# Designed miniproteins, single chains, part 6

Each design is a single chain, and the fold is of that chain. pLDDT is the mean over its residues in the fold that is shown.

## One batch from the design tools (miniprotein)

Design m190
Fold by ESMFold2-Fast:
Structure m190 (fold): chain A 61 residues (1-61)
Amino acid sequence: ETDAIIDAAVAAMREQGLTPEEGARLVEKAIEEGKENGMLTDEQIERAKAVRERLRELAAA
């Protein structure tokens, strides 16, 4: 699977000063907006969901 890519995205968000909770909320909002605007593919949405779940795990730890 693409866990290394997901981990890299999470690390980049943290380097930008985002907390895992803030990152998860931003990703969720981006998914909703992307669905409404039709700008995200199904594959991009699934990848964004994986990043969101990873951020939620880090926020819970």
Scores: mean pLDDT 75

Design m191
Fold by ESMFold2-Fast:
Structure m191 (fold): chain A 60 residues (1-60)
Amino acid sequence: KENVLRLLREELEKSKKYKKLRDEGYSLKEIADMFGVSPSTVSRHIKGIPELEKQIEELE
């Protein structure tokens, strides 16, 4: 249980970092280049924030 919550929280923090950079005006490609991932990966993580928050809330 604790390991799953920890992993979900870490994933949410990562996704929120991407969203924060996006809100600051960075492009998906710029964020992707900063973290060594694809722009599609950045987009997917940002779009997944509501689902991750719901999963964490359900497990708490």
Scores: mean pLDDT 79

Design m192
Fold by ESMFold2-Fast:
Structure m192 (fold): chain A 74 residues (1-74)
Amino acid sequence: PEAVEPLVKLLEHEDEDVRNAAYLGLAKIGDEKAVEPLVKIYKESEDPYVKARALDTLYIIGGEAADEAIKEIL
């Protein structure tokens, strides 16, 4: 039940491979608790690649919370 919180912390990791694994893990779990942290990364990042990765993960998670968040940031 607590797997989402450790993965969210790894999104801030300095190693790109670790961050990529965290995005993939959050997408596979599909828990709405990942939506707010991913939206924050999208809004705060100036890197188009990081923004695209966060947005793609939101699309994969899906559901009402993710869909609403995507509409707000686009």
Scores: mean pLDDT 80

Design m193
Fold by ESMFold2-Fast:
Structure m193 (fold): chain A 75 residues (1-75)
Amino acid sequence: KRKEIIEKIKKLIEEFKRAALAGDLEKAEAYAAEAEKLLQEAIEQGLLSDEEIKELQEFAAKAQAEARAALEEAL
């Protein structure tokens, strides 16, 4: 289950980035919210190590930075 939750969160973050880069901000927000919810639940349940949490947060931050850069170019 631990590996399953990590894979699900990463997949949602990837889908967030794809939706954001495509300009579908509503879908991007939905994927981001679902990823955040799953990450918070996993942290609260003690399912993830500090290293795994850091990796997921860095992955999310990179995706958000790329999405923001694409939006700035559209302005």
Scores: mean pLDDT 78

Design m194
Fold by ESMFold2-Fast:
Structure m194 (fold): chain A 68 residues (1-68)
Amino acid sequence: SEAERARAEFARLVDEIHRLVFEGKLTPEQAEEYIERLRKLRDEFRRLGLTGWAEAADVLIAYLEELK
């Protein structure tokens, strides 16, 4: 389903971002790319009624914006 694909994509992005942040390897350009991808997923979660997942995406977006 669309919901399953969106959740799987979000989980993958969370893992990638956390790894890069923990290793000190996240560049500002990568952060901006991840923010754009997360914004699209957030909007998709909202469309699908997955409010908790949309809120999780917003939290991660805010975190990445602070790291730029």
Scores: mean pLDDT 89

Design m195
Fold by ESMFold2-Fast:
Structure m195 (fold): chain A 70 residues (1-70)
Amino acid sequence: SEVEEMIEDQIKYLEELKKTSSPEEQEVLDELIKELRKIKEENSPDAALKAKKAFEEGLEKLNELKLKKL
């Protein structure tokens, strides 16, 4: 489905980002990937909205980690 493809693309992007990330950043990315996979598995009517929100909030958290800790 289009929603599954969107979530898979989000996961792929995050997995690529992990390759150049610190161990702490990788932990945040792993949590986000796990959440996105759960949203995909649940296949709810609002999965697309949930995935977009999780992705945006997760990236914001990652950015805050970089700015606040490093």
Scores: mean pLDDT 82

Design m196
Fold by ESMFold2-Fast:
Structure m196 (fold): chain A 66 residues (1-66)
Amino acid sequence: SPLEEVKRLIELAAKSDGVNRQAALHELRELLREMGASDEDIQRIVDLVEAGKVDEAVRLAEELFG
């Protein structure tokens, strides 16, 4: 499901560094846009991932798309 892929990308980005993190975040942003997320909600999820708040990022994604 798209939501399971969002969760996978959140975890992958959080575990990755440098170019690999940027690639995962880019894929995450694109998938969230395809799912109809606003730019504001996409940025909220990305900010949580970059802050290491993985569980909060997953919960926000579930709230928006679950």
Scores: mean pLDDT 89

Design m197
Fold by ESMFold2-Fast:
Structure m197 (fold): chain A 80 residues (1-80)
Amino acid sequence: MSEEEIGELEFRRLLLEHVIQATKGVLDELKKRYEELKAQGTPEAEARAKRIESQIENDTKGIKRMEAELERLKAEIEAA
């Protein structure tokens, strides 16, 4: 594997780590908003909370997929 190829893999690793951290930050804000809406106790707030809950679930699945890809990428770099 060339130095250029290793550099590309390292760049992809750093980019993926950055995206994971940014997505976790968004997820934390969504969780805060979910709790605020649940605290309101209105049917309108409950409907909004349900939409955010679906988004939290989707983002959580996305993070798990990205973390699995990050582990594979790290293994590929270590094998180089």
Scores: mean pLDDT 83

Design m198
Fold by ESMFold2-Fast:
Parts: C-alpha cells; structure tokens; sequence
Structure m198 (fold): chain A 99 residues (1-99)
C-alpha cells in the first residue's frame, strides 16, 4: 500500500544519510582506528540499502539498524554536518516505524 511504499522510501533516505555522514567523516579523519570504524559504518549502510531495495515491507529491524549506525556516528563524530545528517536519519527511520 501507499504507507508501505512511503516507509520504504523513508528507510532508503535514512540509510543514504548514514552513508553520507560516515563518508564526510572519513574524508577528514586521520586516526586509523576511527577510519576503520567509518569504513565499517559505510559498508553496513550499503548492506542496509541493498536489504531495503529487496524488501516489500518496512522491516522494523532495518529501521533499528539505521538508528544504531546513526547513533554510533553521533557518538564518535567531530563534524557537526555529519552529526546533523545522522540526526535526520534517526528522524526519518522513526517516521517510517510510525507508518
């Protein structure tokens, strides 16, 4: 239905924002341990985008994983733009769960 299509679109937008936030951090990061963490976050976000593309329903687990990745970015990030993208991803994922 239209609500399911809207929820999937919101999850896709949220996962893309998580990927963009991690990529912004990676561009300016010099600490090897944090670089590896951001690469891991990017790969997990790509995996979620693939799972969303294959899904006919907005799975609660997909939204929960997006929120977890975004919260990790907020925790480790020094970049305000990346933090704002991660916060927006959490808002979109939560909105998808309310549909």
Amino acid sequence: GKKEEEAIKLLKEAAELVKEAAMLELKSETDKEKILKYIGLILRAIGLLLDIERSEKADKKLAEEIIELAEEIIKISKNEEAIELAKKAIELAKKALEL
Scores: mean pLDDT 85

Design m199
Fold by ESMFold2-Fast:
Structure m199 (fold): chain A 65 residues (1-65)
Amino acid sequence: MLVEITEGMMRILASVVAGPVLEVRAEGGKLILRGPLDTEEVREAVERMKKLAEKMGVELEVEEV
């Protein structure tokens, strides 16, 4: 079931899902994930977050470092 998620709540969820491998921040109404995208583990975390963001109607941006 789709539930309404605020930017702050989505940031917390993202930190739990991607936080071990990616930095998470919120800026200008969108969620930003930042980190190295050179491993399968990190790429899977990004894909998982993209799926969640799409279902929750939140913009997601990925920054590679």
Scores: mean pLDDT 68

Design m200
Fold by ESMFold2-Fast:
Structure m200 (fold): chain A 72 residues (1-72)
Amino acid sequence: VRIPQGLSGEVDLSNSGITSIPEDFYAPGLTKLDLSGNQLTSIPEGFRAPDLTELDLSGNQLTSLPAHVADL
């Protein structure tokens, strides 16, 4: 399953079978994102959500996070 582009505001994509995030993911209006319970193994370095205040990545298969994501 692919994550949609152009997300804004508060978005719940938990338990959606998401396996990856696009390298060009850019969501300047996104303030909250719930990605819990998916099948993510990594977050791309190109992930950009400058207004994001809350990110839930619990219940994924992540081995590492980019520094700009880990501090959210």
Scores: mean pLDDT 76

Design m201
Fold by ESMFold2-Fast:
Structure m201 (fold): chain A 72 residues (1-72)
Amino acid sequence: MDLDQMIEDLESVLSLRPNDAYSWALLGDVYLQKGDYDKAIEYAEKALELDPNNGLAKRVLTKAKIKKEEKE
């Protein structure tokens, strides 16, 4: 419910498990929900570098790119 709390929790997980592609994808999704499309793209791309088959990261990346184009 609190997106800022989710970011803090995910950053804590990633400090212990920096290669957790799913946590990177979730962090991207949270930033997408906050409207920070640049960070959403960055973290989704990080997740896809770690796991190219991560469906959440692919969805976040696609949606963030579309939203960034709509705003710019």
Scores: mean pLDDT 83

Design m202
Fold by ESMFold2-Fast:
Structure m202 (fold): chain A 69 residues (1-69)
Amino acid sequence: SAEEERRIEEARRLEREGLEAFKAGDLERAEELFRRAAELLAEVLGENHPATIPPEVQLGLIRIIRALE
């Protein structure tokens, strides 16, 4: 559907923004952006879909890094 296509496109933008935030050292912003991307993709495609896995992995990694600070 057009709504599902829009949500997938929004998630792709959030992943790109999250990666840029991570590269800039803004871990708080990166965590929020990857969390939102993962949630959108999980709702549309499912948690174990190949497109959902990368933002979920990035989110987990950022949470670990932040917990060590």
Scores: mean pLDDT 83

Design m203
Fold by ESMFold2-Fast:
Structure m203 (fold): chain A 64 residues (1-64)
Amino acid sequence: MKAEREVKELASKGDFEAARKVLEEARKYVEQELKEKLSAEQYTGEVLRIIGAELDLELAEKKA
């Protein structure tokens, strides 16, 4: 997912606010656009990717 890569790049630069904005937009896209189009398994996969990226971002902030 493009958002996951962008979040990692922004976090590596120390731009944690921009990384959070990217995740917020990705979450809204999944919930508003993809929920009706994806199977339950595919939707769950997309949600888990966003949660994983949020956890990675939190860990990066704590290490900084």
Scores: mean pLDDT 76

Design m204
Fold by ESMFold2-Fast:
Structure m204 (fold): chain A 111 residues (1-111)
Amino acid sequence: GTVLTESGGGTYAEGSTLTLTSTASQDLKGGVNWFREAPGKGGKLIIGGASTRASGIDSRFSGSGSGTTYTLTISNLKKEDTARYVATSFGVTDSGLPGPVSGEGVEVTVV
């Protein structure tokens, strides 16, 4: 099926800017949705449809991209941004049917 691969995880300093990239194995007409999974908390939608910031999400978060390459940028990093970040989309499942697809995500630590 459609494969999403996130990159850009690691350890970042407070106040710095991070950019995460999701690369898709095929063109995604609907873009990607970015979710944040913080320690001890459930997943939270940050960005929908490549670039639409979800309600209540700080303006430090932005999304961009089209086709097979999408980015999540977080400026002025804070310790509470420490989380796993994962991209999801609508593509082709491993059964060959249209459906939801998800990457494995990347771990981000802010120090």
Scores: mean pLDDT 84

Design m205
Fold by ESMFold2-Fast:
Structure m205 (fold): chain A 84 residues (1-84)
Amino acid sequence: MDAELEVELDKKLPDMDEEQKKIALELQVTIGVIRIVEAVKSTVLKKSDTEETKEEDKKLEELIKKLKEKKEELKKKLEELLEK
């Protein structure tokens, strides 16, 4: 899903104005950050069953949730700017 969104943004990027390009770039960066945080959560923290690891996993879940909310907000802003 996120990879498909990045491909769609890349295809539309040449036809975007400077403001649309800035939002598209911020959206792509946000998608990349979500991917990194999810990778850390799934590969690094799952290796340990300690209470501290469970608390850090919950913190990363909250961070991913906030980043996904930011992604949806940026996507909506970009759609509003693309709508004539």
Scores: mean pLDDT 73

Design m206
Fold by ESMFold2-Fast:
Structure m206 (fold): chain A 67 residues (1-67)
Amino acid sequence: MKAARATATSIRVMAYHEEGDIEAAAELVEEEARRAGASEETIREMVEAVRAGDLLKATRLLYEAIE
């Protein structure tokens, strides 16, 4: 299910970010967004949001990419 995958990804991204592994969180978001067929522009926005600590924006963009 698309929503379940997005939710699982969001939880993992948050876990990495809380552990201070921001690069692992950014890499995970990039990989999953690319798999979902997101544009390079949207992937860049998600990665920037994760690095800025704006996990709500990153999650929203991921759900939009998955439909």
Scores: mean pLDDT 75

Design m207
Fold by ESMFold2-Fast:
Structure m207 (fold): chain A 101 residues (1-101)
Amino acid sequence: DVSGILEAFLSGPEAFKELLIKEGFSEELADKIVYESDPALRLALLVSLIGRARNEPDAVFEIRELVIAGNYEEAIELLLKKGLLTPEEAKLLREVFEKYK
């Protein structure tokens, strides 16, 4: 559920932590990712979670690199082009990128 992933990132750190635990991360690792990691790496992880939710984990490899480089609009355009986001989900992803920059 891509919309659920995006909403968790928008809802704040506890919702993001709960999402990571649900995705199979340990509580300790989820805590470190949410509170101690670089924001660019958290956004790259978001892109990986989108790929997993669409059953296309390998399709997002280059998009993760764009996000780490700060090329947010190019990352969104590529996700849309690959059919990994709806226009509504792309709007939510822009809100996530705005919160993390």
Scores: mean pLDDT 83

Design m208
Fold by ESMFold2-Fast:
Structure m208 (fold): chain A 65 residues (1-65)
Amino acid sequence: ATREAAFEIYAVGIGIETGSAVKVELVDGVFKIQFTGGSKEKREAAAEEAKKYAEELGLKAEILP
């Protein structure tokens, strides 16, 4: 619960910072994250940071193309 809320807030922040649209869905304990628009390089960097942060929180995250 608390870790999930923290991750959702983090993902929204990434979207704002990268200028990308971010969709985050929690499906069967896995966060499905999709980045669209903005800079491709910033999206790739954000995706890597999101995976690392999820790992630190003990959460599972999958980046969708």
Scores: mean pLDDT 74

Design m209
Fold by ESMFold2-Fast:
Structure m209 (fold): chain A 64 residues (1-64)
Amino acid sequence: MEKLEQGIAAGAAGDVDTAIKLFEETIKEDPKNALAYQILGAVLESRGKKDEAEKYFKKAKELA
């Protein structure tokens, strides 16, 4: 939970690389965290990684 919040804060501050790392750590700790998948998808889409973002969005829907 804390890592997800830190990732959101890092992303808001423009530290996208740190945000991605924290979201990946959140998913490793809790692979069923739908919110982490949704946020990571949105971050990847903003970086131009649309295909990767779609995979995370689909995973988030499966977990909801």
Scores: mean pLDDT 79

Design m210
Fold by ESMFold2-Fast:
Structure m210 (fold): chain A 70 residues (1-70)
Amino acid sequence: EKLEKLKEFIDVALEAFRRYVAEHPDIDYDKLIEQLELTLRNIAKKYGLSDEEIEKLVEEFRERFREALA
């Protein structure tokens, strides 16, 4: 339930990111994704996820955001 809500926030963040990228084509997307990844990692840790769960969530996040740029 809580993990599902966190994944839902990732979906919302992905849509916002896609719009932001379209409006700002000259930014460093790698750096932006790295900052978002760090933020997600910190939120998930405070949410009580295990290190293994956090790593899987971060990998899913990274893949989805990278694919949004292609």
Scores: mean pLDDT 74

Design m211
Fold by ESMFold2-Fast:
Parts: structure tokens; C-alpha cells; sequence
Structure m211 (fold): chain A 71 residues (1-71)
């Protein structure tokens, strides 16, 4: 369950970077928000250290994309 949510979040972040690189910042931010939501859901379903670690990596990548767009 949690692993599938984290995998989907990672896929959305990759797609968000593709949209950002193409100048589609609105689409990129939408995907970043969805990825963060899935990471929160994963931790809620499985609060293990392993799931938290992966969710933290997703949040850090999401923050980086948001900051790059907000420049």
C-alpha cells in the first residue's frame, strides 16, 4: 500500500520536472502537490522509518521543484 503510493509520487515528480523543463509551470506545480499528498498518505498508512525516509526524499525533491519554479 504505502510502497505503491511512494512509487506513484516519484513518477509524478519525474513528470513535474518534465513539465517544468517545457515551461509548463502550472502543470508542474499541480503534479508536485499531488506527489506530496501521496507521500503524506503513505506515512499515514505506514508510519515506519523506511516509509518516512522515502517520503522525506519526495518532499525534498518537491520543494526543490517549487523553488526552481518560484524564481
Amino acid sequence: KAEELLERAEELLKKAREYKDKGKNGEALKLVGEAMRLAFEAVRVDPSPETRKKAEEIFEEARKIQLEIGK
Scores: mean pLDDT 83

Design m212
Fold by ESMFold2-Fast:
Structure m212 (fold): chain A 90 residues (1-90)
Amino acid sequence: SLMFEYVQEVNLAGAAATKEIQALIEEHPDKAATLEALKEQMNRRFMAQVNEIIDLYSAGESEGVLQKAIARLKAELDRMVAEMKAAAEA
């Protein structure tokens, strides 16, 4: 239950970030190829961090460790969106 809630929270945050990134790509068709490549790199990084959180849970790490890992992932998503905005608007 708790792990399901954490995974859902992370997936909702990831979906929101992906929606913002996709809107930026659609608003900047002249940069679409570059932005799509950055999006793909960000998606791979996001999935790697999700798998790390799953591994921490499987290893029996504390809720505090898991919560910190989720907070770091959310901060990274915010950074990714900011980087994508900067690239789109350059």
Scores: mean pLDDT 84

Design m213
Fold by ESMFold2-Fast:
Structure m213 (fold): chain A 74 residues (1-74)
Amino acid sequence: SPEELLEQALNAKTVGELISYAVKLLEYIQKNNVPPEKALEYLTTILEKLKKDFPEAKSAIAYIQEAIEGVKAK
């Protein structure tokens, strides 16, 4: 479920683990036509966690920010 993927991303101990679950969540959002408002809630929560725990991971942060902008453009 998207909630389980979100929980796993938020409990990630490495940037690689977090991004792995974030990618799976993004694929779920795209394939299941998740409403933009709900998709933004999930992605913003992941972005906050990423900035807090892995502030040096600029490429990962940019990746999630780009995904958020893509959802907003709908």
Scores: mean pLDDT 84

Design m214
Fold by ESMFold2-Fast:
Structure m214 (fold): chain A 57 residues (1-57)
Amino acid sequence: MEVPKEVELNFMRALLESLAGVPLEEIEKYIQPYRDWLRSQGVPQRVIDVTLAPLFE
């Protein structure tokens, strides 16, 4: 099972653009609804984790 590249890249780009200059605490608040939504859509947790991991570094 591989991470869908289109999901990973599109989600990452949207988040990075929206979160540019945002503090880490605000990033967490912003991401939480997206994690819940993606899980409800059946996106694997590993895909979500891989996409969001760079935002917490």
Scores: mean pLDDT 63

Design m215
Fold by ESMFold2-Fast:
Structure m215 (fold): chain A 66 residues (1-66)
Amino acid sequence: MELVEKAEELLLEGMKAYQKGDYEKAIELFEEAKKLAEKVPEDPRARMILRTAESAIEQLKAKLAR
């Protein structure tokens, strides 16, 4: 569905921001992907996106906390 596709797009944009060293933008994009994925927990793709985004957010926040 379109909602899951949008969450996937945000996850990919977050990964691109991470590769560019824009960690704050990456976290923002991953948080948006997480919010969309949470709306369709019955979709296995959405559950995968949710867990991936949560893991990435944790790792990046730890990195930025220094």
Scores: mean pLDDT 81

Design m216
Fold by ESMFold2-Fast:
Structure m216 (fold): chain A 55 residues (1-55)
Amino acid sequence: MNEEAKKLAEEAGRAGAAGDREKARELTEQMARVGGLSPDEAAREGARAAILLGG
């Protein structure tokens, strides 16, 4: 994972810890796209992160 993806992952984790599931989802989707995933795959990863960080 490159430096940009690491920063987005850290921000997504902080958003999830703060209870902001929407922000965590968006940041995770951006991280996945920076990592080279398709838009559909990135959207699925964002949705998964929103569930996991809220549970």
Scores: mean pLDDT 75

Design m217
Fold by ESMFold2-Fast:
Structure m217 (fold): chain A 90 residues (1-90)
Amino acid sequence: MLSKEEAEKRIAVYEKELAKDPNNALAWTELGKAYLDLGDYEKAIEYYEKAIKLDPENAEAWKNLAEAYKKLGKYEKAEEYLKKAKEAKE
């Protein structure tokens, strides 16, 4: 879990990376993590969905998407995405 200060710093860093390369799946994943830690689960989901659309083999993005859905109380969908994470190569 990131502190608020660490989350805000990561948001600034990866927003700059995405301004240079909007296809940077890692940057979308890191933005999702920052918003998850800030408790903004809807934004976290949005950014993780962008990451997995660019890189569907990103196991970390699938795991974090599942965590965000779990935080929203959508447990069945969270379990579905955890299975996707296990099937992903990365």
Scores: mean pLDDT 81

Design m218
Fold by ESMFold2-Fast:
Structure m218 (fold): chain A 67 residues (1-67)
Amino acid sequence: MKEKEELRQKAVDVAARLARERPLTAGEIMERVAKELGISKETLYELFGSRHALAEAVAARLAADAP
Protein backbone atom coordinates (compact mmCIF):
# COMPACT_ATOMS: atom_id res chain seq x y z
CA MET A 1 0.00 0.00 0.00
CA LYS A 2 2.54 2.65 1.09
CA GLU A 3 5.01 1.54 -1.60
CA LYS A 4 2.35 2.24 -4.24
CA GLU A 5 1.72 5.70 -2.74
CA GLU A 6 5.48 6.35 -2.64
CA LEU A 7 5.74 5.42 -6.33
CA ARG A 8 2.85 7.77 -7.17
CA GLN A 9 4.54 10.61 -5.25
CA LYS A 10 7.85 9.98 -7.04
CA ALA A 11 6.07 9.99 -10.41
CA VAL A 12 4.43 13.36 -9.67
CA ASP A 13 7.73 14.81 -8.37
CA VAL A 14 9.63 13.71 -11.49
CA ALA A 15 6.89 14.95 -13.84
CA ALA A 16 6.70 18.34 -12.09
CA ARG A 17 10.51 18.69 -12.15
CA LEU A 18 10.62 17.93 -15.89
CA ALA A 19 7.75 20.34 -16.61
CA ARG A 20 9.59 23.12 -14.75
CA GLU A 21 12.99 22.47 -16.43
CA ARG A 22 11.80 22.51 -20.06
CA PRO A 23 8.70 22.88 -22.27
CA LEU A 24 7.73 19.24 -22.87
CA THR A 25 4.39 17.82 -23.97
CA ALA A 26 2.41 15.78 -21.42
CA GLY A 27 3.19 12.63 -23.42
CA GLU A 28 6.95 13.34 -23.38
CA ILE A 29 6.88 13.98 -19.63
CA MET A 30 4.96 10.75 -18.94
CA GLU A 31 7.34 8.74 -21.15
CA ARG A 32 10.39 10.10 -19.31
CA VAL A 33 8.76 9.55 -15.90
CA ALA A 34 7.90 5.92 -16.78
CA LYS A 35 11.46 5.36 -18.08
CA GLU A 36 13.05 6.90 -14.96
CA LEU A 37 10.87 4.76 -12.65
CA GLY A 38 11.46 1.62 -14.77
CA ILE A 39 7.77 1.06 -15.52
CA SER A 40 5.53 1.32 -18.60
CA LYS A 41 3.33 4.34 -19.32
CA GLU A 42 0.35 1.99 -18.95
CA THR A 43 1.48 0.99 -15.43
CA LEU A 44 2.02 4.68 -14.61
CA TYR A 45 -1.55 5.52 -15.68
CA GLU A 46 -2.89 2.53 -13.69
CA LEU A 47 -1.21 3.91 -10.53
CA PHE A 48 -3.45 6.99 -10.83
CA GLY A 49 -6.50 5.25 -12.32
CA SER A 50 -6.37 7.17 -15.61
CA ARG A 51 -4.23 9.45 -17.78
CA HIS A 52 -6.48 12.35 -16.78
CA ALA A 53 -6.00 11.69 -13.04
CA LEU A 54 -2.20 11.58 -13.49
CA ALA A 55 -2.28 14.87 -15.43
CA GLU A 56 -4.41 16.48 -12.69
CA ALA A 57 -2.02 15.29 -9.97
CA VAL A 58 0.94 16.85 -11.83
CA ALA A 59 -1.00 20.08 -12.45
CA ALA A 60 -1.91 20.29 -8.74
CA ARG A 61 1.76 19.82 -7.76
CA LEU A 62 2.84 22.55 -10.20
CA ALA A 63 0.13 24.90 -8.86
CA ALA A 64 1.29 24.23 -5.26
CA ASP A 65 4.90 24.95 -6.31
CA ALA A 66 3.93 28.19 -8.11
CA PRO A 67 5.92 31.32 -7.07
Scores: mean pLDDT 75

Design m219
Fold by ESMFold2-Fast:
Structure m219 (fold): chain A 66 residues (1-66)
Amino acid sequence: AEELIEKAKKLYKEGIKADEEGKLEEAKKLFEEAIRAAEEAERAGAELEAGAVLTAASVFLVITKK
């Protein structure tokens, strides 16, 4: 479970960095991957940590897609 959360956090941070660099397509893909990893972590019982990543990544994904 922790490995999925770690992966989700890493993808989320990479997405933030890509967004800050103006690489919107790369940021979008990274946030989508972070959401996927967080959903898997939530199913594995890491609900609280997964929820935080899901919320943060979803907000950035919505901003990117508009």
Scores: mean pLDDT 73

Design m220
Fold by ESMFold2-Fast:
Structure m220 (fold): chain A 73 residues (1-73)
Amino acid sequence: MEEKREEAIRYLEEGIRALKEGDLEEAIRYFEKAAELSEGEAKDLALGARDYAKGGDLERAIRLARKGIEVLK
């Protein structure tokens, strides 16, 4: 469903925004929501973004979230 795909993209974008604003807990929640709405590679990328965010590797978290957005387009 395109609607579900668009929602997953929005959650990944919100997660990136939250990381840039220093809202780590919010970013993790957004990446988890994106993963719930995704399958296959996009889900793995969203979960990877979550895990790197939890570990404090914000650069890698943002990189994986951006890749997830590209996969979902």
Scores: mean pLDDT 85

Design m221
Fold by ESMFold2-Fast:
Structure m221 (fold): chain A 65 residues (1-65)
Amino acid sequence: SKERAEKIKKMSKEQIRAIADKVGTFSIEEIRALVETGDPALRKPVSELPKEKLEAIKDLLVNLG
């Protein structure tokens, strides 16, 4: 929703990073559920958890409408 996008953009970088860090501990299925809102690249196995993937998840959250 557009109001959610506005709220997410108001979040601090700390909050977004905390969410990304939390997702890093999630199972593959949980990560997929989160990233189904947009980026197919984020559906990679959790064992590949590079900063790139965590940053992509963070960007996904910021782009939520």
Scores: mean pLDDT 49

Design m222
Fold by ESMFold2-Fast:
Structure m222 (fold): chain A 102 residues (1-102)
Amino acid sequence: MAPATGRSEGDVHAANVGAALGAFWTRVNRLRAEGRDIAAARVVVRPEDGRTVADGRIETRAGETEEWREEFDGEEPPGYSVWGDSPEAAERLAAEARAELA
């Protein structure tokens, strides 16, 4: 990788997507730190009507579900992040997220 050395790499052009993905991982890490067994987690970030919209969902093995929606001004390229309890579960969630963004 050539180092494109700039303190603003992605910071100005995908700030809302980055914030949404960061909030997702903060939620996942919080639940894991609380000793909750996460079965599946995903966030999908998409442009919608001139806005950036993030839909997140975390499911625990106990059947608890945490869902949230974040909306940001301005339209940014789509993104997603996933966590599964196995590589196969993670790839299935990633495939579902990619299908929602297609």
Scores: mean pLDDT 75

Design m223
Fold by ESMFold2-Fast:
Structure m223 (fold): chain A 65 residues (1-65)
Amino acid sequence: SEEAIKAYNEGIELTREYKLDEAIEAYKKAIELKPDFVEAHVNLASVLSALGRDDEAEEEYKKVQ
């Protein structure tokens, strides 16, 4: 859980820096460590949508509904 939170926070910082591909990898790592990490799924979906990867974003949103 601590490692999942760290990966999630790295994803947030990368998103703020507009390093969106690296942010995706950080959020995916957070989800691998904590599959029920709602905030990581939502932020991953948001970044995917920003990159035009709407089908992948929809899949992530469905995992938290």
Scores: mean pLDDT 87

Design m224
Fold by ESMFold2-Fast:
Structure m224 (fold): chain A 62 residues (1-62)
Amino acid sequence: DYEEALRLYNEGLRAAERGDLRKAIEHYREARRLAARALGEDSPFVKRVERKLEEVERKLEE
């Protein structure tokens, strides 16, 4: 779970870097779900993924 969450998080970072914001959101959402399941909602990693997801979602809305 955690290793897969980390992989998806990194894929989200790559997608965001190339401007594929919708793909980044998909990867971040799945990474958050798996990370929350593996580590709990209050884990630092889950908070990090949530922050990146919020950042990309804000860019899409603006």
Scores: mean pLDDT 82

Design m225
Fold by ESMFold2-Fast:
Structure m225 (fold): chain A 73 residues (1-73)
Amino acid sequence: APSPAEVLKAQAEELIKKAEEAVKAGDVEAAREYLDKAVEIIGQLLAAHPDDEEVLEWGREVEERLRELAEKL
């Protein structure tokens, strides 16, 4: 069974994907809502696993992706 961290990562990745799709569709409001939700989940995951190097590395990668999305809004 997937770990709680894996489930939260999957949820955050899905929200980021929805935000990317909303940006491509020109739906700025939907993109912002998905982005905000993804940021909240990512923050919770990082706070719960501060010593997990894999989670921290994933967080850095995702932070860059979120920054690129925010620039397109």
Scores: mean pLDDT 81

Design m226
Fold by ESMFold2-Fast:
Formats: structure tokens, C-alpha cells, sequence
Structure m226 (fold): chain A 66 residues (1-66)
């Protein structure tokens, strides 16, 4: 039913929001700490996690279409 579709879309939106927050934090780490190797590694990790979250969100949206 529509309620199941709404829950899948809500979960996808929550994951997209979290991914956006992680990408913003990664951007700040790269901009504010360009010479800090640990900060650059944290930024890479955050970018990787964000990519995974966006992938799951895309999958949930496809499930909601069926």
C-alpha cells in the first residue's frame, strides 16, 4: 500500500540527509585542515560512508516504485 511506499521513501530521505551531512563535514575537513593527514583520511572515510548511504537510498527508492 501507499504507507509502505511512504516508509521506504522516508528511510531513503533520512539516509540522503545523513549522507549530505557527512559530505559537508568532509568538505570542511579538507578546506580547514588541508595539511593534516588525519583530517584528510577522515574526509575520505566520510565520503565513502556517504556514497554507501546514497546507494542504499537509491535502492530503497527503486523498491518504493514497485
Amino acid sequence: GSAEKEELLKEAEELEEKARELLEKARELREKHPDDKEAQLEAELLEGVAALLLGVAAWLKKLAEK
Scores: mean pLDDT 86

Design m227
Fold by ESMFold2-Fast:
Structure m227 (fold): chain A 87 residues (1-87)
Amino acid sequence: MELEFTVKDEADLEAFKEAFERAVAANVGARVTVTLTNLKTGETIVGSFVPQSAAEARLYARLLAAEVRRMMEEEKAPIKVVVRIEP
């Protein structure tokens, strides 16, 4: 399963957070890989984790949304978020 988002503002960020939390909570025990790309610089950050519970999925969604907001605000650029969920 793969999800792609382009986060340009707070509305995009909230939509991403809700979709991410829902997708990850539905796939507890699967490996989640998240790629964040700064569309102005091409800088890419990759992280992966295996959520153990729906509560952990919610925590990761909040932490990731905070990181995307930080990147968007500091770089003044839209952030592309690619989420890959592997069983």
Scores: mean pLDDT 82

